# Designed miniproteins, single chains, continued (2), part 76

Each design is a single chain, and the fold is of that chain. pLDDT is the mean over its residues in the fold that is shown.

## One batch from the design tools (miniprotein)

Design m6804
Fold by ESMFold2-Fast:
Structure m6804 (fold): chain A 60 residues (1-60)
Amino acid sequence: SATELAAIHEIEELAKIAAKVSEEAYKLAMEARKLAQQGNIEEAVKLAKEAKKIVDEKLK
C-alpha cells in the first residue's frame, strides 16, 4: 500500500541521518527497515520511533 511504501521510505531516510549521528540509532533504524521489508509495519514503526528519539536528542 502507499502507506507501507511511505513508512519504508521514511525509515530509509532516518537510517541515513542516524548513520552520521549515532551507531545505536542506526542499528535500530536498520532493524526497523528489516521488519518493514518482512511486512511487520507496526514493530518497524515502533523501532523507527526509538531511533528517531535518539537522533532528535543528538541534533538538539
Scores: mean pLDDT 82

Design m6805
Fold by ESMFold2-Fast:
Structure m6805 (fold): chain A 90 residues (1-90)
Amino acid sequence: MSKETLEEEVRLGLLEIQRAVTKLIAEKYRKERDVEGLEEAAEELERIAEEAEELAEKAKDPEVAEAARRLAEESRELAEELREEAERLK
């Protein structure tokens, strides 16, 4: 494992943690029916998706690239879900 490959794995892991934390926060906002909180969580998931997409394009490790691409897709899907839920609460 090279230093560059390790840095890619660490970046992917941090994005995975950020997504998991954002999902937990979104569940709290969902229970509280907090429209602003759900919209904020959706924006954070969109940011995570953009960073994951960039990692997927630039990663030299094909396993990291594939995992980052999936993380980006799942994060965008969750963001859309949260935005739709926020609209239903208005």
Scores: mean pLDDT 86

Design m6806
Fold by ESMFold2-Fast:
Structure m6806 (fold): chain A 76 residues (1-76)
Amino acid sequence: SNFEEGLDALEADLEALRRLAEERRDVPPEVFIRGLERGLQELEQMKKQISDPELLARIDELERRLEALIEELRAR
């Protein structure tokens, strides 16, 4: 499924961005937050086109992970 491929890519991007945010304390946290907010927008668009409950559960979990990282970055 194209949506499964998109979710795999977003999950990989989240892990890469989390790693960069930990390693690159010299970069303003707002740069990473903007990337995460874009990811949340993509997930919301995917939800409108997906009816598979397992994919929807995966999107919900990924949204929670993105929101948690945004809050962590805002606390810096």
Scores: mean pLDDT 84

Design m6807
Fold by ESMFold2-Fast:
Structure m6807 (fold): chain A 65 residues (1-65)
Amino acid sequence: EEKIKEIEKLYEEYKKKPPSFDVMREFAQKVREILPEEPSEEVKELLRKYFIDMAKKIQEVEKKK
């Protein structure tokens, strides 16, 4: 419940940063700090979507290279 809201706020902040694998890695580390135990399926699906969205943005930046 509260952890989902913290992850959503964290993603909102990281979404504002320039897309890069370093930014995605930092986001993953921060999420792991919020989730010290195995997360629910709902949280896992949310995280999967966020990482996919970040990866797509990174791919678009690389494409413009």
Scores: mean pLDDT 76

Design m6808
Fold by ESMFold2-Fast:
Structure m6808 (fold): chain A 67 residues (1-67)
Amino acid sequence: MKKEKAKEVARKLLEEDPSISVEKIAEEVAKETGLPFKEAYKIALEVAEEYWSGLSEEELRAVIEAL
């Protein structure tokens, strides 16, 4: 399913670069899966929120400072 692949792509991007913007994740997800940008953005945001929720406060601060 394209949505499942989209989540996998988003997670991989965040694991490689935790400072990546949600917009850039959405662009790559849309490119790799063929999903509309708005749908890709929603998936990217969901995955980013899940990933950041798993980080410690110090790790989250480092990501935010990197932006």
Scores: mean pLDDT 74

Design m6809
Fold by ESMFold2-Fast:
Parts: structure tokens; sequence; C-alpha cells
Structure m6809 (fold): chain A 81 residues (1-81)
């Protein structure tokens, strides 16, 4: 049970990271205003997915919730470079 919840949470985080990276690539082809809007909306969606994963993980293992947050934060910082 804990393994299934952990795997699902990590899968959601990885999916959110992948969508965020794809959005940053698309943004490079847009005007600065359109890019900012697209990135902001993508960050909001990714944050929502990560928050749901954190809430599910917290029911099983509070340490996993911190791991999820750290993983997403690192990926978001790398995508911005």
Amino acid sequence: MAEEVRQRALDEVDRAIAELKETYEKAKQLSPEEADKLISEAMARAGRRVRQAVEEARKIDPELSQEIVDRFAKAAAEATK
C-alpha cells in the first residue's frame, strides 16, 4: 500500500515536471507576454498536481511529502535556466 501511494505520488511529480519543461520549450517561441502567461499557468497547474501528491503522500509518510517538494523545486529551478 505505501509503495503504491509513493509510486503514484512520484509519477504525478514527474509528469508535472515533464509538462513544465515542455511549456518552457514552447514559451521560447512566443512573445515575452505570452510566454509569461503560459509559464504562470503551467506553474499553477504543476503546483496543484504536486500539492495533491504531497497530500496523498502525507497520509502514508510525511518525509515523502518533503522529498516531493524538494524534487519539484529543483526541477523548476533547472527548467528556468
Scores: mean pLDDT 77

Design m6810
Fold by ESMFold2-Fast:
Structure m6810 (fold): chain A 66 residues (1-66)
Amino acid sequence: VEEHIKKAELAEKAGRYVDAAKHYVRAAEEADPETAAELYRRAAEAYEKAGRLEEAAEYRRLAEEL
């Protein structure tokens, strides 16, 4: 979990938003539901910044269901 979050944050800092979103999703899959909801929300935000609006909507929905 922590390793994936770190990679996501580094990718965001580098402007690699799709890579950041993928790392947040991977971290969410390994986390408890509360933490996963927050990580899916961050993944959705990263996808939105990358212009991947469909993926952003999907992960925002997953975060709301947790």
Scores: mean pLDDT 82

Design m6811
Fold by ESMFold2-Fast:
Structure m6811 (fold): chain A 59 residues (1-59)
Amino acid sequence: KLKDLKEEIKKKLKENDGYLSPEEERQLAKKFGVSVSTIRKLAQSILAEEEARKVLAAR
């Protein structure tokens, strides 16, 4: 499920101060049956969304 994948990526980004190692990208891609490029795209999207949500939540 895409939701579970996003949750795992978000957790890893939080643990690594917004960074995913190539090894973690490969592990997540294998675990969820997606490409490493998909993991990178989702991580980038999550980081951008979190930043935007922080601004909105402050209002």
Scores: mean pLDDT 76

Design m6812
Fold by ESMFold2-Fast:
Structure m6812 (fold): chain A 76 residues (1-76)
Amino acid sequence: DEEKAKAAADEVIRELGPEVAAVTSRDQAQILAVKAANRTYERALEAGASDEVAIKYANETAVRVYQAALAHLAAK
């Protein structure tokens, strides 16, 4: 269910908010994006999403977290 995978992605992004705010380098932003992807994939599968949908939302979450971290770095 795409809705379940989306909910998992939104939850992961919410949980990683403090880590996004604490990012001080592009390397940290990349590491955080990978962490977000892995967590979203695992939770989406646990919620009953297909592997295809879980991968899709994991990738979208990684991009969203990476861009948020880069925006935070640019604001300094």
Scores: mean pLDDT 84

Design m6813
Fold by ESMFold2-Fast:
Structure m6813 (fold): chain A 115 residues (1-115)
Amino acid sequence: MVSMDELLAFVEGLVGDLLTLARSQGDEEAVARAQEALERLNAARGQSEEAALETVREVLEEMKEIARRILSPELAERVERLLDRFMELAEAGRLTLAELRGLAREISALLAEAA
């Protein structure tokens, strides 16, 4: 199982990728939402593991909404499935560094396809 710091850093990276794509598309609302998600994740670093995991869940749901806004429906659905898989593994205590890196690569490839 990855640490909470590794989990938060991973989600921050994904939100950063969405923020970069939203900026490239000129979607000011998506940019603002991604920035708020990053601020929320930063605040979670000082919280209990339970509170931090709940913040991660909320941020992943926000990422799905941003993806539905800035990606094609097909790409958004694929990102949503990967984020759901990530959360399932994290909640089950089964998220390894290898699984985390694999999910990061798949999501980054989908976002690159959208650019």
Scores: mean pLDDT 81

Design m6814
Fold by ESMFold2-Fast:
Structure m6814 (fold): chain A 61 residues (1-61)
Amino acid sequence: EVEELEARAKELGDQLLEAQKKRDFTEKYVSKEEADKYRQKSLELQRQLGEAVVALHEARL
């Protein structure tokens, strides 16, 4: 369903933004090693978001 795909894409986008903010904060105030955890999480979320966007585009055709 298009609405479900839109909701999923929004949720993944919000999670990606939060992970990027935490990565930046952690790199400055905690450690680079801890920041790398959020960087990897961001890459995974970015991949999932890309897949959701493609599925949403196809569902709209």
Scores: mean pLDDT 79

Design m6815
Fold by ESMFold2-Fast:
Formats: structure tokens, C-alpha cells, sequence
Structure m6815 (fold): chain A 99 residues (1-99)
């Protein structure tokens, strides 16, 4: 595999981790566990930042991946603003884009 193919595989793996954590955050929220929801959202932010870093390092210019990066940045901004409802809504839009 080329370096670009390896980077795309790692990006795909990180995206899968983001959605797994998102499903865990939705479950915690449905149970009324606001502390656990915030902890999981913090972990999602860390994985999203790593995704963006890898995409930047390998100069990934694919138009779909650029839209994914824009949505990830919006999710991070919503989370940092304490707008967890908006962050979860944008996560659902991200899932629809990549399904």
C-alpha cells in the first residue's frame, strides 16, 4: 500500500471509533448520565483532532474528506461552546454523509 492508502485506512479506522463513541454518548445521555456523556464527548474530540492531524500531515485533498473535516471542526466548536445538542446533531449529519 502507498503512504496515502495507509493514511486513508487509518482515517477510516478513526471515523469508526468516532461513531462507536457517539453511540455510547447517545446511550449515556438517554440514561440521564450527563457526566458520562461529557466524558465520552471529550474522548470523541480527541479522536476527531487526531483525524484532522493525519489528514493535514498527508495532504489529503479529497472533496468528501474536506467536508468531513469541516463537520468535525463544527462538532468541536459546538462542544467547546457547551452546545452538546448541536454537536450530536452535526454528528448525525456526518454519519449520513459517509454512509
Amino acid sequence: MSEKEKALEEIRKLLGKIFTLYDEAKEARAQGDEEKTREILKKIKEVMNKFIEIAKKYNVTDPLLQKVIELLKKIIEAYDAGNYDEALKIMEELRKLVE
Scores: mean pLDDT 80

Design m6816
Fold by ESMFold2-Fast:
Structure m6816 (fold): chain A 89 residues (1-89)
Amino acid sequence: MKEDEATVTSPNGVTTKGKVTISEDGRKALVEADQPLEGVRVGDGAGIKTSDGTTATGRVVEVLSPNKALIEFDNPIKGKVVAVGFGRL
């Protein structure tokens, strides 16, 4: 798995830095934010952007801690994640 530094935006619009680890099959991402992900809930929508400008959508499947959420994508993704947004697609 590859770990990428990304910009993470909570449902309330607060932006922080974080790390994103994509699963080997590209279907899941672990998001670890430097600040609490306020308002993130299981079942919330999530969007990502990769360094090549590709966007993908998914859903929060687990909230592991205030700073950590697991996303499952609608389609497998490839490439480096540079941005993640929660609750706004």
Scores: mean pLDDT 78

Design m6817
Fold by ESMFold2-Fast:
Structure m6817 (fold): chain A 77 residues (1-77)
Amino acid sequence: SLSKQMDEAIKNKDSDKVMEIIEESSKKFSSNPEEATIEEALRRMVDAIEKLALKRAKTEAEKEEVREERKRLLELI
């Protein structure tokens, strides 16, 4: 599943693979909109971005910035 592939890519810190999975998810949504709504797909992408950013964050300030950006992005959805 895309979720398992995403978790593996994040665990390996493989940014290229993370972007590939995001692009594949976007294309699947475009070709099969019945699988998810735009809103749900965007929320899943925001969650994936947060997980990757948190793994790269070194300080509590950086982690707080990631959490605040997630909240801001979710408010736009």
Scores: mean pLDDT 68

Design m6818
Fold by ESMFold2-Fast:
Structure m6818 (fold): chain A 74 residues (1-74)
Amino acid sequence: SLEEEFRENLERLRELAQKFKDMGKTDLAERIEQEVERLEALYERAKALGNEDVIQSLVEYAKRLIEEAEKELK
């Protein structure tokens, strides 16, 4: 489901943020954590309004953030 996919994407982003902290890339980790907080807030709002199109957009946006973050792993 979209809800499960969204939650899995946020968990992956949090995992990536922790990996960057462990690597000493604290600024990058902080940016990812800020994006996660923003996505959670936007998701709860969209869910309350029943806006499925916005939820789909948030899922896709989170996937893009994961892809970009994974490119930075070294």
Scores: mean pLDDT 87

Design m6819
Fold by ESMFold2-Fast:
Structure m6819 (fold): chain A 85 residues (1-85)
Amino acid sequence: SNLEKAIEYVEKAIEALKKGDIESAIEYVKKAHEALEPLRSDPVVASAHEDLEIAIELAKKGDIEEAIRTLENIKKTLEEVLKQQ
């Protein structure tokens, strides 16, 4: 599903940030963002979609610890949505 793909991309983005691969991390966040687009009728998913944009900006600024924290929170939120399906 698009939700499972988004969770996988968020996890890959977190791993990339932890390894210092900022370019790959941003690419994975963009893929997660695209995967969530058709699910934005769910307000929780719409909020996560917007928070992914915040994570990209944090990564671009070099605020890596905040970017990781933001992505970990997004992943937790999306996993809770998946459990409710």
Scores: mean pLDDT 87

Design m6820
Fold by ESMFold2-Fast:
Structure m6820 (fold): chain A 88 residues (1-88)
Amino acid sequence: TEAIRRRILELIDRIIELARKIDPEAAEELERLREEFEASTDLEEQIRLVERMIELANRLALSAPEELRLELAQLIAELNGLVAELEA
């Protein structure tokens, strides 16, 4: 559980780095959601926050150059897998 949570934060940090290059406003929104996720002690809230960050990352991918879009897609896929593990 804690290891999954830490891995989510690592993936989100990478998405934020990419977001800063594509859409700085999206990066700031992701940073706020990341802080809420880190502060949350409720599993259902944590899942909703990650799902919201995935939605933002998907919107970001639509505006991204192809190479960054592929990296975002891989990061998003891994996040979806980790969300499924949290829900199990």
Scores: mean pLDDT 86

Design m6821
Fold by ESMFold2-Fast:
Structure m6821 (fold): chain A 61 residues (1-61)
Amino acid sequence: TDEIRARLDALRAELVSHARELQAKVDAGELTPEQVAEHNRRLADLEAEIRALETQLKAAE
């Protein structure tokens, strides 16, 4: 329960951090289309894991 909450908080922080870094690099023109696609895939994976943990936390109270 507390472990799930800690992981969820950590993943949410990672999502915000990755999104911010991706935006900064896109704005700077530092990323290729392939690199942008890879970052978007990582963000989608983080979102999926967050949803799974939210469901798990709800089930665990």
Scores: mean pLDDT 81

Design m6822
Fold by ESMFold2-Fast:
Structure m6822 (fold): chain A 103 residues (1-103)
Amino acid sequence: AAPTPEQLRALVLDLAGGLATLIVEELAASTDPARRARYLEALRLVAAMLDEALALIDAGASAAEVLAVVERGVARVKELLSPAAQARADALLAAFRAELAAA
């Protein structure tokens, strides 16, 4: 069965929260101004992805359309992260996909 709008919102919020948490941890660990600027941009991209995904859910978009926005957003965020943080972002996206398939 297709996930409900409420289920889609919960999954998108969980993913965005997980991404924000890992980026904030990287910010807290970094004293390099250039890396800090990249991580702040990564947080902005997470917020933009969340806004776009929530707007699509409110408009009645399909789970597939929401997944496409999320995958594109995570790909953009990953370009700004360390290799270790990229692996954590991949794990968060994999969990999102698994929960979406189970809903």
Scores: mean pLDDT 89

Design m6823
Fold by ESMFold2-Fast:
Parts: sequence; structure tokens; C-alpha cells
Structure m6823 (fold): chain A 61 residues (1-61)
Amino acid sequence: MTREEVLAALDALVEKHGLSPEAARQLRITVEDEGWTLEDIERIDKVIELAPESRAAARAA
């Protein structure tokens, strides 16, 4: 698994949920800083799906 694969999965997540550029940037920083894996990206995908309010706030930011 490469960092490039994780970042590609993050970009797909951002597109899937229509996240704001601000939210996308913050997630990218976290992925790079903490060395997230594809499992971490999948976990965030589920969190966004289960918390529509967080998704709405991220899109509005």
C-alpha cells in the first residue's frame, strides 16, 4: 500500500460526499501527518455517512 493510493482514496471520498475544499485540505493534512491507511479512509467514509450533519457542515465550510 502506497501513500499515493491512500491520497487517491481520499480524493474519491471528497468527490463522493461533495466535501468543501477546506474540509478536503484538512483531511489531506491529517492523512499525510498521521500516515493513514486505506482502512482509515474507509472508516472516515463511514463516519461521514453516519453523521449527515458533519457532512453538511464540511460542504458548507
Scores: mean pLDDT 72

Design m6824
Fold by ESMFold2-Fast:
Parts: C-alpha cells; sequence; structure tokens
Structure m6824 (fold): chain A 66 residues (1-66)
C-alpha cells in the first residue's frame, strides 16, 4: 500500500516526521517534493491504516491513497 502525503508543516517538523517514519524498517519513505512524501508499507493493512488515521486527524497533512 502506498500513500502520498502533502504537508504544510515547517521544515523542522517535516524532518522529525520523516525521521520517525524511516525509523520503522517496514516503511519506505521517498521525498518526491519539498512538501510531498511517498510512503510505501510492507506492514499488515491494520498497522498501516493506523498511520493513515493518525495523518487524517492532523490538518497539516493531506493524504492520498495510491
Amino acid sequence: MTLEVTTTASPEERAAFVAELRADPRLTVEEVGENTLRITSTASVPEFIGLVLRLIGDPRYEVKIL
């Protein structure tokens, strides 16, 4: 499953978020633009849905399921 995430967060907040995601070996994170991330998961669907719901709850992040 792949997510495209666009954010209005500061560069510092983006760097912290990217570092958090890259700490999980089940996630592949590609920086496809300054404000856009592509996240691919090898985790089970329920664990990945947890991340999706967390991001949808934060108005600084817009999530598109690819």
Scores: mean pLDDT 75

Design m6825
Fold by ESMFold2-Fast:
Structure m6825 (fold): chain A 67 residues (1-67)
Amino acid sequence: MEKQKKADELLKKGAEALSQGNFEEAVRYAEEAIKVDPKNRAAWFLLGIAYEKLGEKEKADEYFKKA
C-alpha cells in the first residue's frame, strides 16, 4: 500500500537521522510515520529510541510499549 511505503521511507530517514545524532529530527520523522500509519510498530520503536537518546526515559518506555 502507498501509505505503508511512505511510512517506510520516513522510517528510513528517521533511522538515518538517529545514526547521525540528529535525535530531534529522528523524532519528527517517526511522528510523521505514525501519522501516516499508526499501526507501524517500527515507527513507535524509532520514536522510543530517539526519546531515550534525548534523555526522556519515561516517554521512551511508553513508546516502546506501543511498538
Scores: mean pLDDT 81

Design m6826
Fold by ESMFold2-Fast:
Structure m6826 (fold): chain A 60 residues (1-60)
Amino acid sequence: MEEDLKKAAEYAKQGIDAVKAGDYETASQYFEKASDYFEKAGDTYTAELLRWKAEELKAK
């Protein structure tokens, strides 16, 4: 549970860093991983938001 939240935050940060670098494919993959870990932690709302962001980035 706590480990899942920590991994979710780490993947989300890597996704943000990838967006800053202009690597939208890598950012999308990190946000999808972060979403999976937020879902495992029971944070369904944040997981859904991150999946939506990953889809937007794939369309770029």
Scores: mean pLDDT 81

Design m6827
Fold by ESMFold2-Fast:
Structure m6827 (fold): chain A 81 residues (1-81)
Amino acid sequence: SMAAELEAMLKVVEAFLRKVAERYPELAAETEAFLGRLREAVAALDRDAFLATVRAFVSTAVDAGMPELELARLWEEARNA
């Protein structure tokens, strides 16, 4: 179901955001704000809003100067946990 799919995606993205906040504490407030938006999208069963929010976070992290390769590494760690 869409609910189960979104909950599974949220689990991976939450782990990713947690790893980003651990590695880049300066982004902790930003990760919490985006996590709130992701949870709202899941509660609304809005896949498009969920995916748009994930993309917006990645863009925000890159614009803040986070290395793209490091973000990719943290994502793979979260996905494989």
Scores: mean pLDDT 87

Design m6828
Fold by ESMFold2-Fast:
Structure m6828 (fold): chain A 66 residues (1-66)
Amino acid sequence: MEELFKKLKEAIENKDEKKVEEIKEQLRELARPAAEGLGRVLGLDEETVERWRELLADSDFRIAER
């Protein structure tokens, strides 16, 4: 995921909309296995993992302090 964030930044810098869209799609695909792995590490149940997966798969990860 961190590698994809680097590529996303580079694509935004180049204003390459096609590349940005491809990276977002890859993030969505990786979000599913990543959320499942995170749930296993944190001891989360399947319901919580599903909700987390939805957040990660939103293709636009906005981390805000709330």
Scores: mean pLDDT 58

Design m6829
Fold by ESMFold2-Fast:
Structure m6829 (fold): chain A 78 residues (1-78)
Amino acid sequence: MLTEEQIEELKKEFAKADLDGDGYISREELERYLVYKGEIDPSLTEEERQALVDKILAEADEDGDGRINFEEFLKYKT
């Protein structure tokens, strides 16, 4: 089980990705977050970057709504 400290750290990371503060990470916010974290290589084409974002959404987005909520984000990060 995650500790309260780990949950707090993940809340901070989620807040960095959730630019609107609506409690969901959109596909556009996820792409921006991955660039910020250095997980997207700037040498990748736009098509390759979109494919990577789509892959991560498919792995994390259990509801299939094209967005990541905090519960899904926890599963993705752990």
Scores: mean pLDDT 73

Design m6830
Fold by ESMFold2-Fast:
Structure m6830 (fold): chain A 87 residues (1-87)
Amino acid sequence: SLEDFKTAYEAALKLIDEGKTPEEIKKEVSKLTNDPVFLEAFDLAKKYKIPKEKMKEFLEDVWNKVVGVLSPEERRKLMEEIIKKYT
């Protein structure tokens, strides 16, 4: 549900504030949601080495711009644009 997604997003923001790594955050939030777009964001943050001070803003951009996108191709393009902004 949308509430479950919001709960996972809020939990992720708290874990970022606690200094957790993308891998640690993914492990915890995967207990709250199975959304593949949201979970993939942490894999990409690890792969592209998004700085910890930018993690909150990165996740907020993913949540607001990508999570609601139904087209896998449009999602990929938006994710590439977000990654370029933070790397």
Scores: mean pLDDT 78

Design m6831
Fold by ESMFold2-Fast:
Structure m6831 (fold): chain A 68 residues (1-68)
Amino acid sequence: DPEEALREALELLLSTPGVTAERIGDREIRARLDLSPERQTGLVLRLIGDFPNLEVRLEGDTLTIRAK
Protein backbone atom coordinates (compact mmCIF):
# COMPACT_ATOMS: atom_id res chain seq x y z
CA ASP A 1 0.00 0.00 0.00
CA PRO A 2 1.79 3.19 -1.15
CA GLU A 3 -0.13 5.33 1.36
CA GLU A 4 1.13 3.21 4.31
CA ALA A 5 4.65 3.10 2.84
CA LEU A 6 4.72 6.92 2.57
CA ARG A 7 3.44 7.27 6.17
CA GLU A 8 6.10 4.85 7.48
CA ALA A 9 8.86 6.57 5.46
CA LEU A 10 7.78 9.99 6.82
CA GLU A 11 7.80 8.63 10.41
CA LEU A 12 11.32 7.24 9.86
CA LEU A 13 12.54 10.61 8.53
CA LEU A 14 10.91 12.60 11.37
CA SER A 15 12.55 10.28 13.96
CA THR A 16 16.02 10.81 12.39
CA PRO A 17 18.13 13.57 14.02
CA GLY A 18 19.18 16.24 11.50
CA VAL A 19 16.26 15.54 9.15
CA THR A 20 13.37 17.95 8.46
CA ALA A 21 10.61 16.29 6.43
CA GLU A 22 7.12 17.13 5.17
CA ARG A 23 4.47 15.54 2.99
CA ILE A 24 3.83 17.29 -0.34
CA GLY A 25 0.43 16.27 -1.64
CA ASP A 26 -0.81 12.68 -1.71
CA ARG A 27 2.23 10.92 -3.25
CA GLU A 28 5.41 12.81 -2.25
CA ILE A 29 7.66 13.53 0.75
CA ARG A 30 10.42 16.14 0.77
CA ALA A 31 13.18 16.26 3.35
CA ARG A 32 16.19 18.42 4.13
CA LEU A 33 19.20 16.50 5.41
CA ASP A 34 21.64 18.13 7.85
CA LEU A 35 23.82 15.03 7.76
CA SER A 36 27.32 14.08 6.59
CA PRO A 37 27.55 12.64 3.03
CA GLU A 38 28.17 9.16 4.52
CA ARG A 39 25.05 9.38 6.70
CA GLN A 40 23.01 10.72 3.75
CA THR A 41 24.09 7.69 1.66
CA GLY A 42 23.25 5.31 4.53
CA LEU A 43 19.77 6.84 4.91
CA VAL A 44 19.06 6.59 1.15
CA LEU A 45 20.16 2.93 1.05
CA ARG A 46 17.98 2.15 4.08
CA LEU A 47 14.95 3.83 2.46
CA ILE A 48 15.48 1.92 -0.82
CA GLY A 49 15.77 -1.36 1.10
CA ASP A 50 12.80 -0.77 3.44
CA PHE A 51 10.48 0.83 0.83
CA PRO A 52 11.07 -0.86 -2.58
CA ASN A 53 7.73 0.50 -3.91
CA LEU A 54 8.83 4.12 -3.35
CA GLU A 55 11.10 6.18 -5.62
CA VAL A 56 13.93 7.79 -3.56
CA ARG A 57 16.04 10.64 -4.95
CA LEU A 58 18.82 12.63 -3.30
CA GLU A 59 19.94 15.95 -4.84
CA GLY A 60 22.54 17.68 -2.67
CA ASP A 61 20.96 17.73 0.81
CA THR A 62 17.37 17.50 -0.49
CA LEU A 63 15.63 14.11 -0.41
CA THR A 64 12.48 13.41 -2.47
CA ILE A 65 10.37 10.27 -1.96
CA ARG A 66 7.47 9.45 -4.31
CA ALA A 67 4.99 6.60 -4.64
CA LYS A 68 5.67 4.57 -7.80
Scores: mean pLDDT 83

Design m6832
Fold by ESMFold2-Fast:
Formats: C-alpha cells, sequence, structure tokens
Structure m6832 (fold): chain A 72 residues (1-72)
C-alpha cells in the first residue's frame, strides 16, 4: 500500500539521519528529522503522495550529507 511505502521510506530516512549525526552533520540530520515530522503529519491526514515526497527529500538530504562527510 502507499502507506506502507511511506513508512518504509521514513524508516530509511531516520536511519540515514542517525548516520549523518554520527558523522558530525548535525544540521543535515536536524533538517531530515524536520521533514520526517512533516511527512508524519501528512501520513496521519491520508496525504500519502505528499508524505512520500517529503520522506524521499529527507533521504536525499541525509545521503548527500553522508557522502560529503566521506569526501572530506
Amino acid sequence: SKKEEVEKLMKEAEELARQAWALGREDAALETYGLLAQALKYLSEGKYDEAKELAQKAIDIAQEAIERAKAE
């Protein structure tokens, strides 16, 4: 279901945010958590497409921060 897909993406984003935090990318991790809070709100309202977009954006921000940390 769309709900299960969003929940999976949100879990992936949370795990990546923890990794970004551990690598000293606290600002990116906090931005990811903020997007996840907004995604949870849309999920609770049944707005699955909007929640999915925010969860994917959260993943992208956290992944970019991790990649940049590894390049330094």
Scores: mean pLDDT 88

Design m6833
Fold by ESMFold2-Fast:
Structure m6833 (fold): chain A 88 residues (1-88)
Amino acid sequence: MTKEEIYEKLAEITGLPVELVKAMESDEGKAEALALYPDDPRVRAAILVIEYLKRGEKEKALRQIDAWERLGLLDPETAEILKEIVEE
């Protein structure tokens, strides 16, 4: 999966514009997304997935997604899409 495909999938599950999702690779873009949707767990999950992918920590990303799904912070459909993005 390419970075472009990842951004498009994250935009679909969060409802954010693709350009804002791409900007979430920067601290400024993350701050903007969190300011617009401070209590949306999907936006927070998307930000953490991007951070883990940048650092190559795929196993940590998968464990965090699983934990959030178990706590009911992410619906199963959103969690599955995020796992697919992390696994490619």
Scores: mean pLDDT 76

Design m6834
Fold by ESMFold2-Fast:
Structure m6834 (fold): chain A 96 residues (1-96)
Amino acid sequence: GEPLYKFAVDYANSLYEKGKFEEAKKIYERLLADAQRSGDLLGVAEAYLNLGRVYDKEGKKDEAIKWYEKAIELLKQVPGSEDLLKEAEENLKKVR
């Protein structure tokens, strides 16, 4: 079975903080696929934001912008996502 969502997110975040960007992306991409299969719009948006953060940290600004924009567009449609929307908008502002 797939790892528990929270454990997988926390693990991927730890990899990201340690500069293990390819490993972090693999986990976030898996979380994205899982969220898409289950219709979890918040999970999809969180995965978009996390992928954007990895590309941003790598200096891949064009890719980071695309992921942040996808996250923002989706988060605007998800009730109760105001904190994540703010984070995505601030990250997009800083990368541009």
Scores: mean pLDDT 85

Design m6835
Fold by ESMFold2-Fast:
Structure m6835 (fold): chain A 87 residues (1-87)
Amino acid sequence: ELKERLEKSYEEHMKRIDELMEKTNDPELKAKLEELRKQVESMYEDLLKFIEEVKNDIERDIAEALLLIWDVTTRQGLEKLEKEIKK
């Protein structure tokens, strides 16, 4: 189910952000993580609303594509910040 996939991805991304926030003392990196958190939360809310309003197969395909784009983009952002924290 799309909603379950979105909720699971959201929980995983938010947990990862929290873990990275605890691992860094750099205020610049913390600011970047907070900005990413806000972006992830905003996109999650928009996608959740869209998924709940889906009425046909075309809208479902669009919702699935948007979910995949959001998930990949968020994961890439997190990996980049994690590498900066390790340096």
Scores: mean pLDDT 84

Design m6836
Fold by ESMFold2-Fast:
Structure m6836 (fold): chain A 74 residues (1-74)
Amino acid sequence: DEGEKLYAEGRLEEAAAKYEEAIAKDPNNAKAWANLGKVYYDLGRYEEARRYYLKALELDPNNQEAIDGLRSIP
């Protein structure tokens, strides 16, 4: 999706906005929540990253990105 493309380009704030748009359209999109967590992790904003990863796991307990992300937060 467009958010993943922006993230791959290092355009973190724009990627976050696209994931937030995806969540607004579908709040149960665990992948979008996990990707938003990843963006905030890369920004060094670990409190926000943790919240988004936890939301992804609430929706999909097997979300590998969220599991790995939470384990990596200092």
Scores: mean pLDDT 86

Design m6837
Fold by ESMFold2-Fast:
Structure m6837 (fold): chain A 86 residues (1-86)
Amino acid sequence: MREELERQLEELARQLENTDDLAEQKRLGDEMLEIMRKLELPQSEIDAARRLLELLPAARELAKQGVTFKTGEEARAALEARAAAR
């Protein structure tokens, strides 16, 4: 059962990476948070993930507009660090 939940989480993360639809990104993010809860992850980790997911759509739009990050990975890493610090 845990292996199935981990596989679902990986699949949702891949779908989130490959979608440009903001509504779809929110839906996938919500599903990922639900699976993390089922995996019994600490609430602090779930809260950090939720905050990161809230920031990702805005960061992707800024990246598309040519804001300072050369890659989506750099933008994601910066937001991930900020989310983890909150």
Scores: mean pLDDT 67

Design m6838
Fold by ESMFold2-Fast:
Structure m6838 (fold): chain A 69 residues (1-69)
Amino acid sequence: MSPLERLLARFEAEVRRLQAELAATGDREAYLQGLLRLVSAVESELSDEERDRFHLRFGEIMARLNAEA
């Protein structure tokens, strides 16, 4: 598995965790802050060429997770 694919898997797992916390607490502000911090942290680990790939995969992952929620 590529480093980018591992990073995307970690990202999806963390988003699922944040969504579970939102469902348990109803704290939308904490969810949004957590999501913004997570995206910023992921982007800081990426090269410029990986950033474009991440943005494409990010949209796909978020659409899928939002459909599950």
Scores: mean pLDDT 78

Design m6839
Fold by ESMFold2-Fast:
Structure m6839 (fold): chain A 106 residues (1-106)
Amino acid sequence: VTVTQPASVTAKVGETVTLTATASSGTITSVDWYFQKPGQLPRLIIENTSVRVEGVEPRFSGSKSGNTATLTISPVRPEDQGTYFFLATTDKGSALGSGTQLTVTE
């Protein structure tokens, strides 16, 4: 199985942004979302589809339906700029997405 993520998404401060990832085959059973700032290690922010890791703000939420997973950020803040990686577990195997670069503007 492979996962497809948009390479780049742009959002304005205060907007709601959704980042999506789609598995090429199978049903998504679980997803983990990682956030990486330039020059830093990736950090797990959402685990098991919708569970926020301790210290992650309530404005981050995760969900899934079929072969698609979604990370929602509402409202977006400047510090949310960076790369978001998606690790999908499906009934046909696991795949890591190539990442989506989120750019935050005024």
Scores: mean pLDDT 82

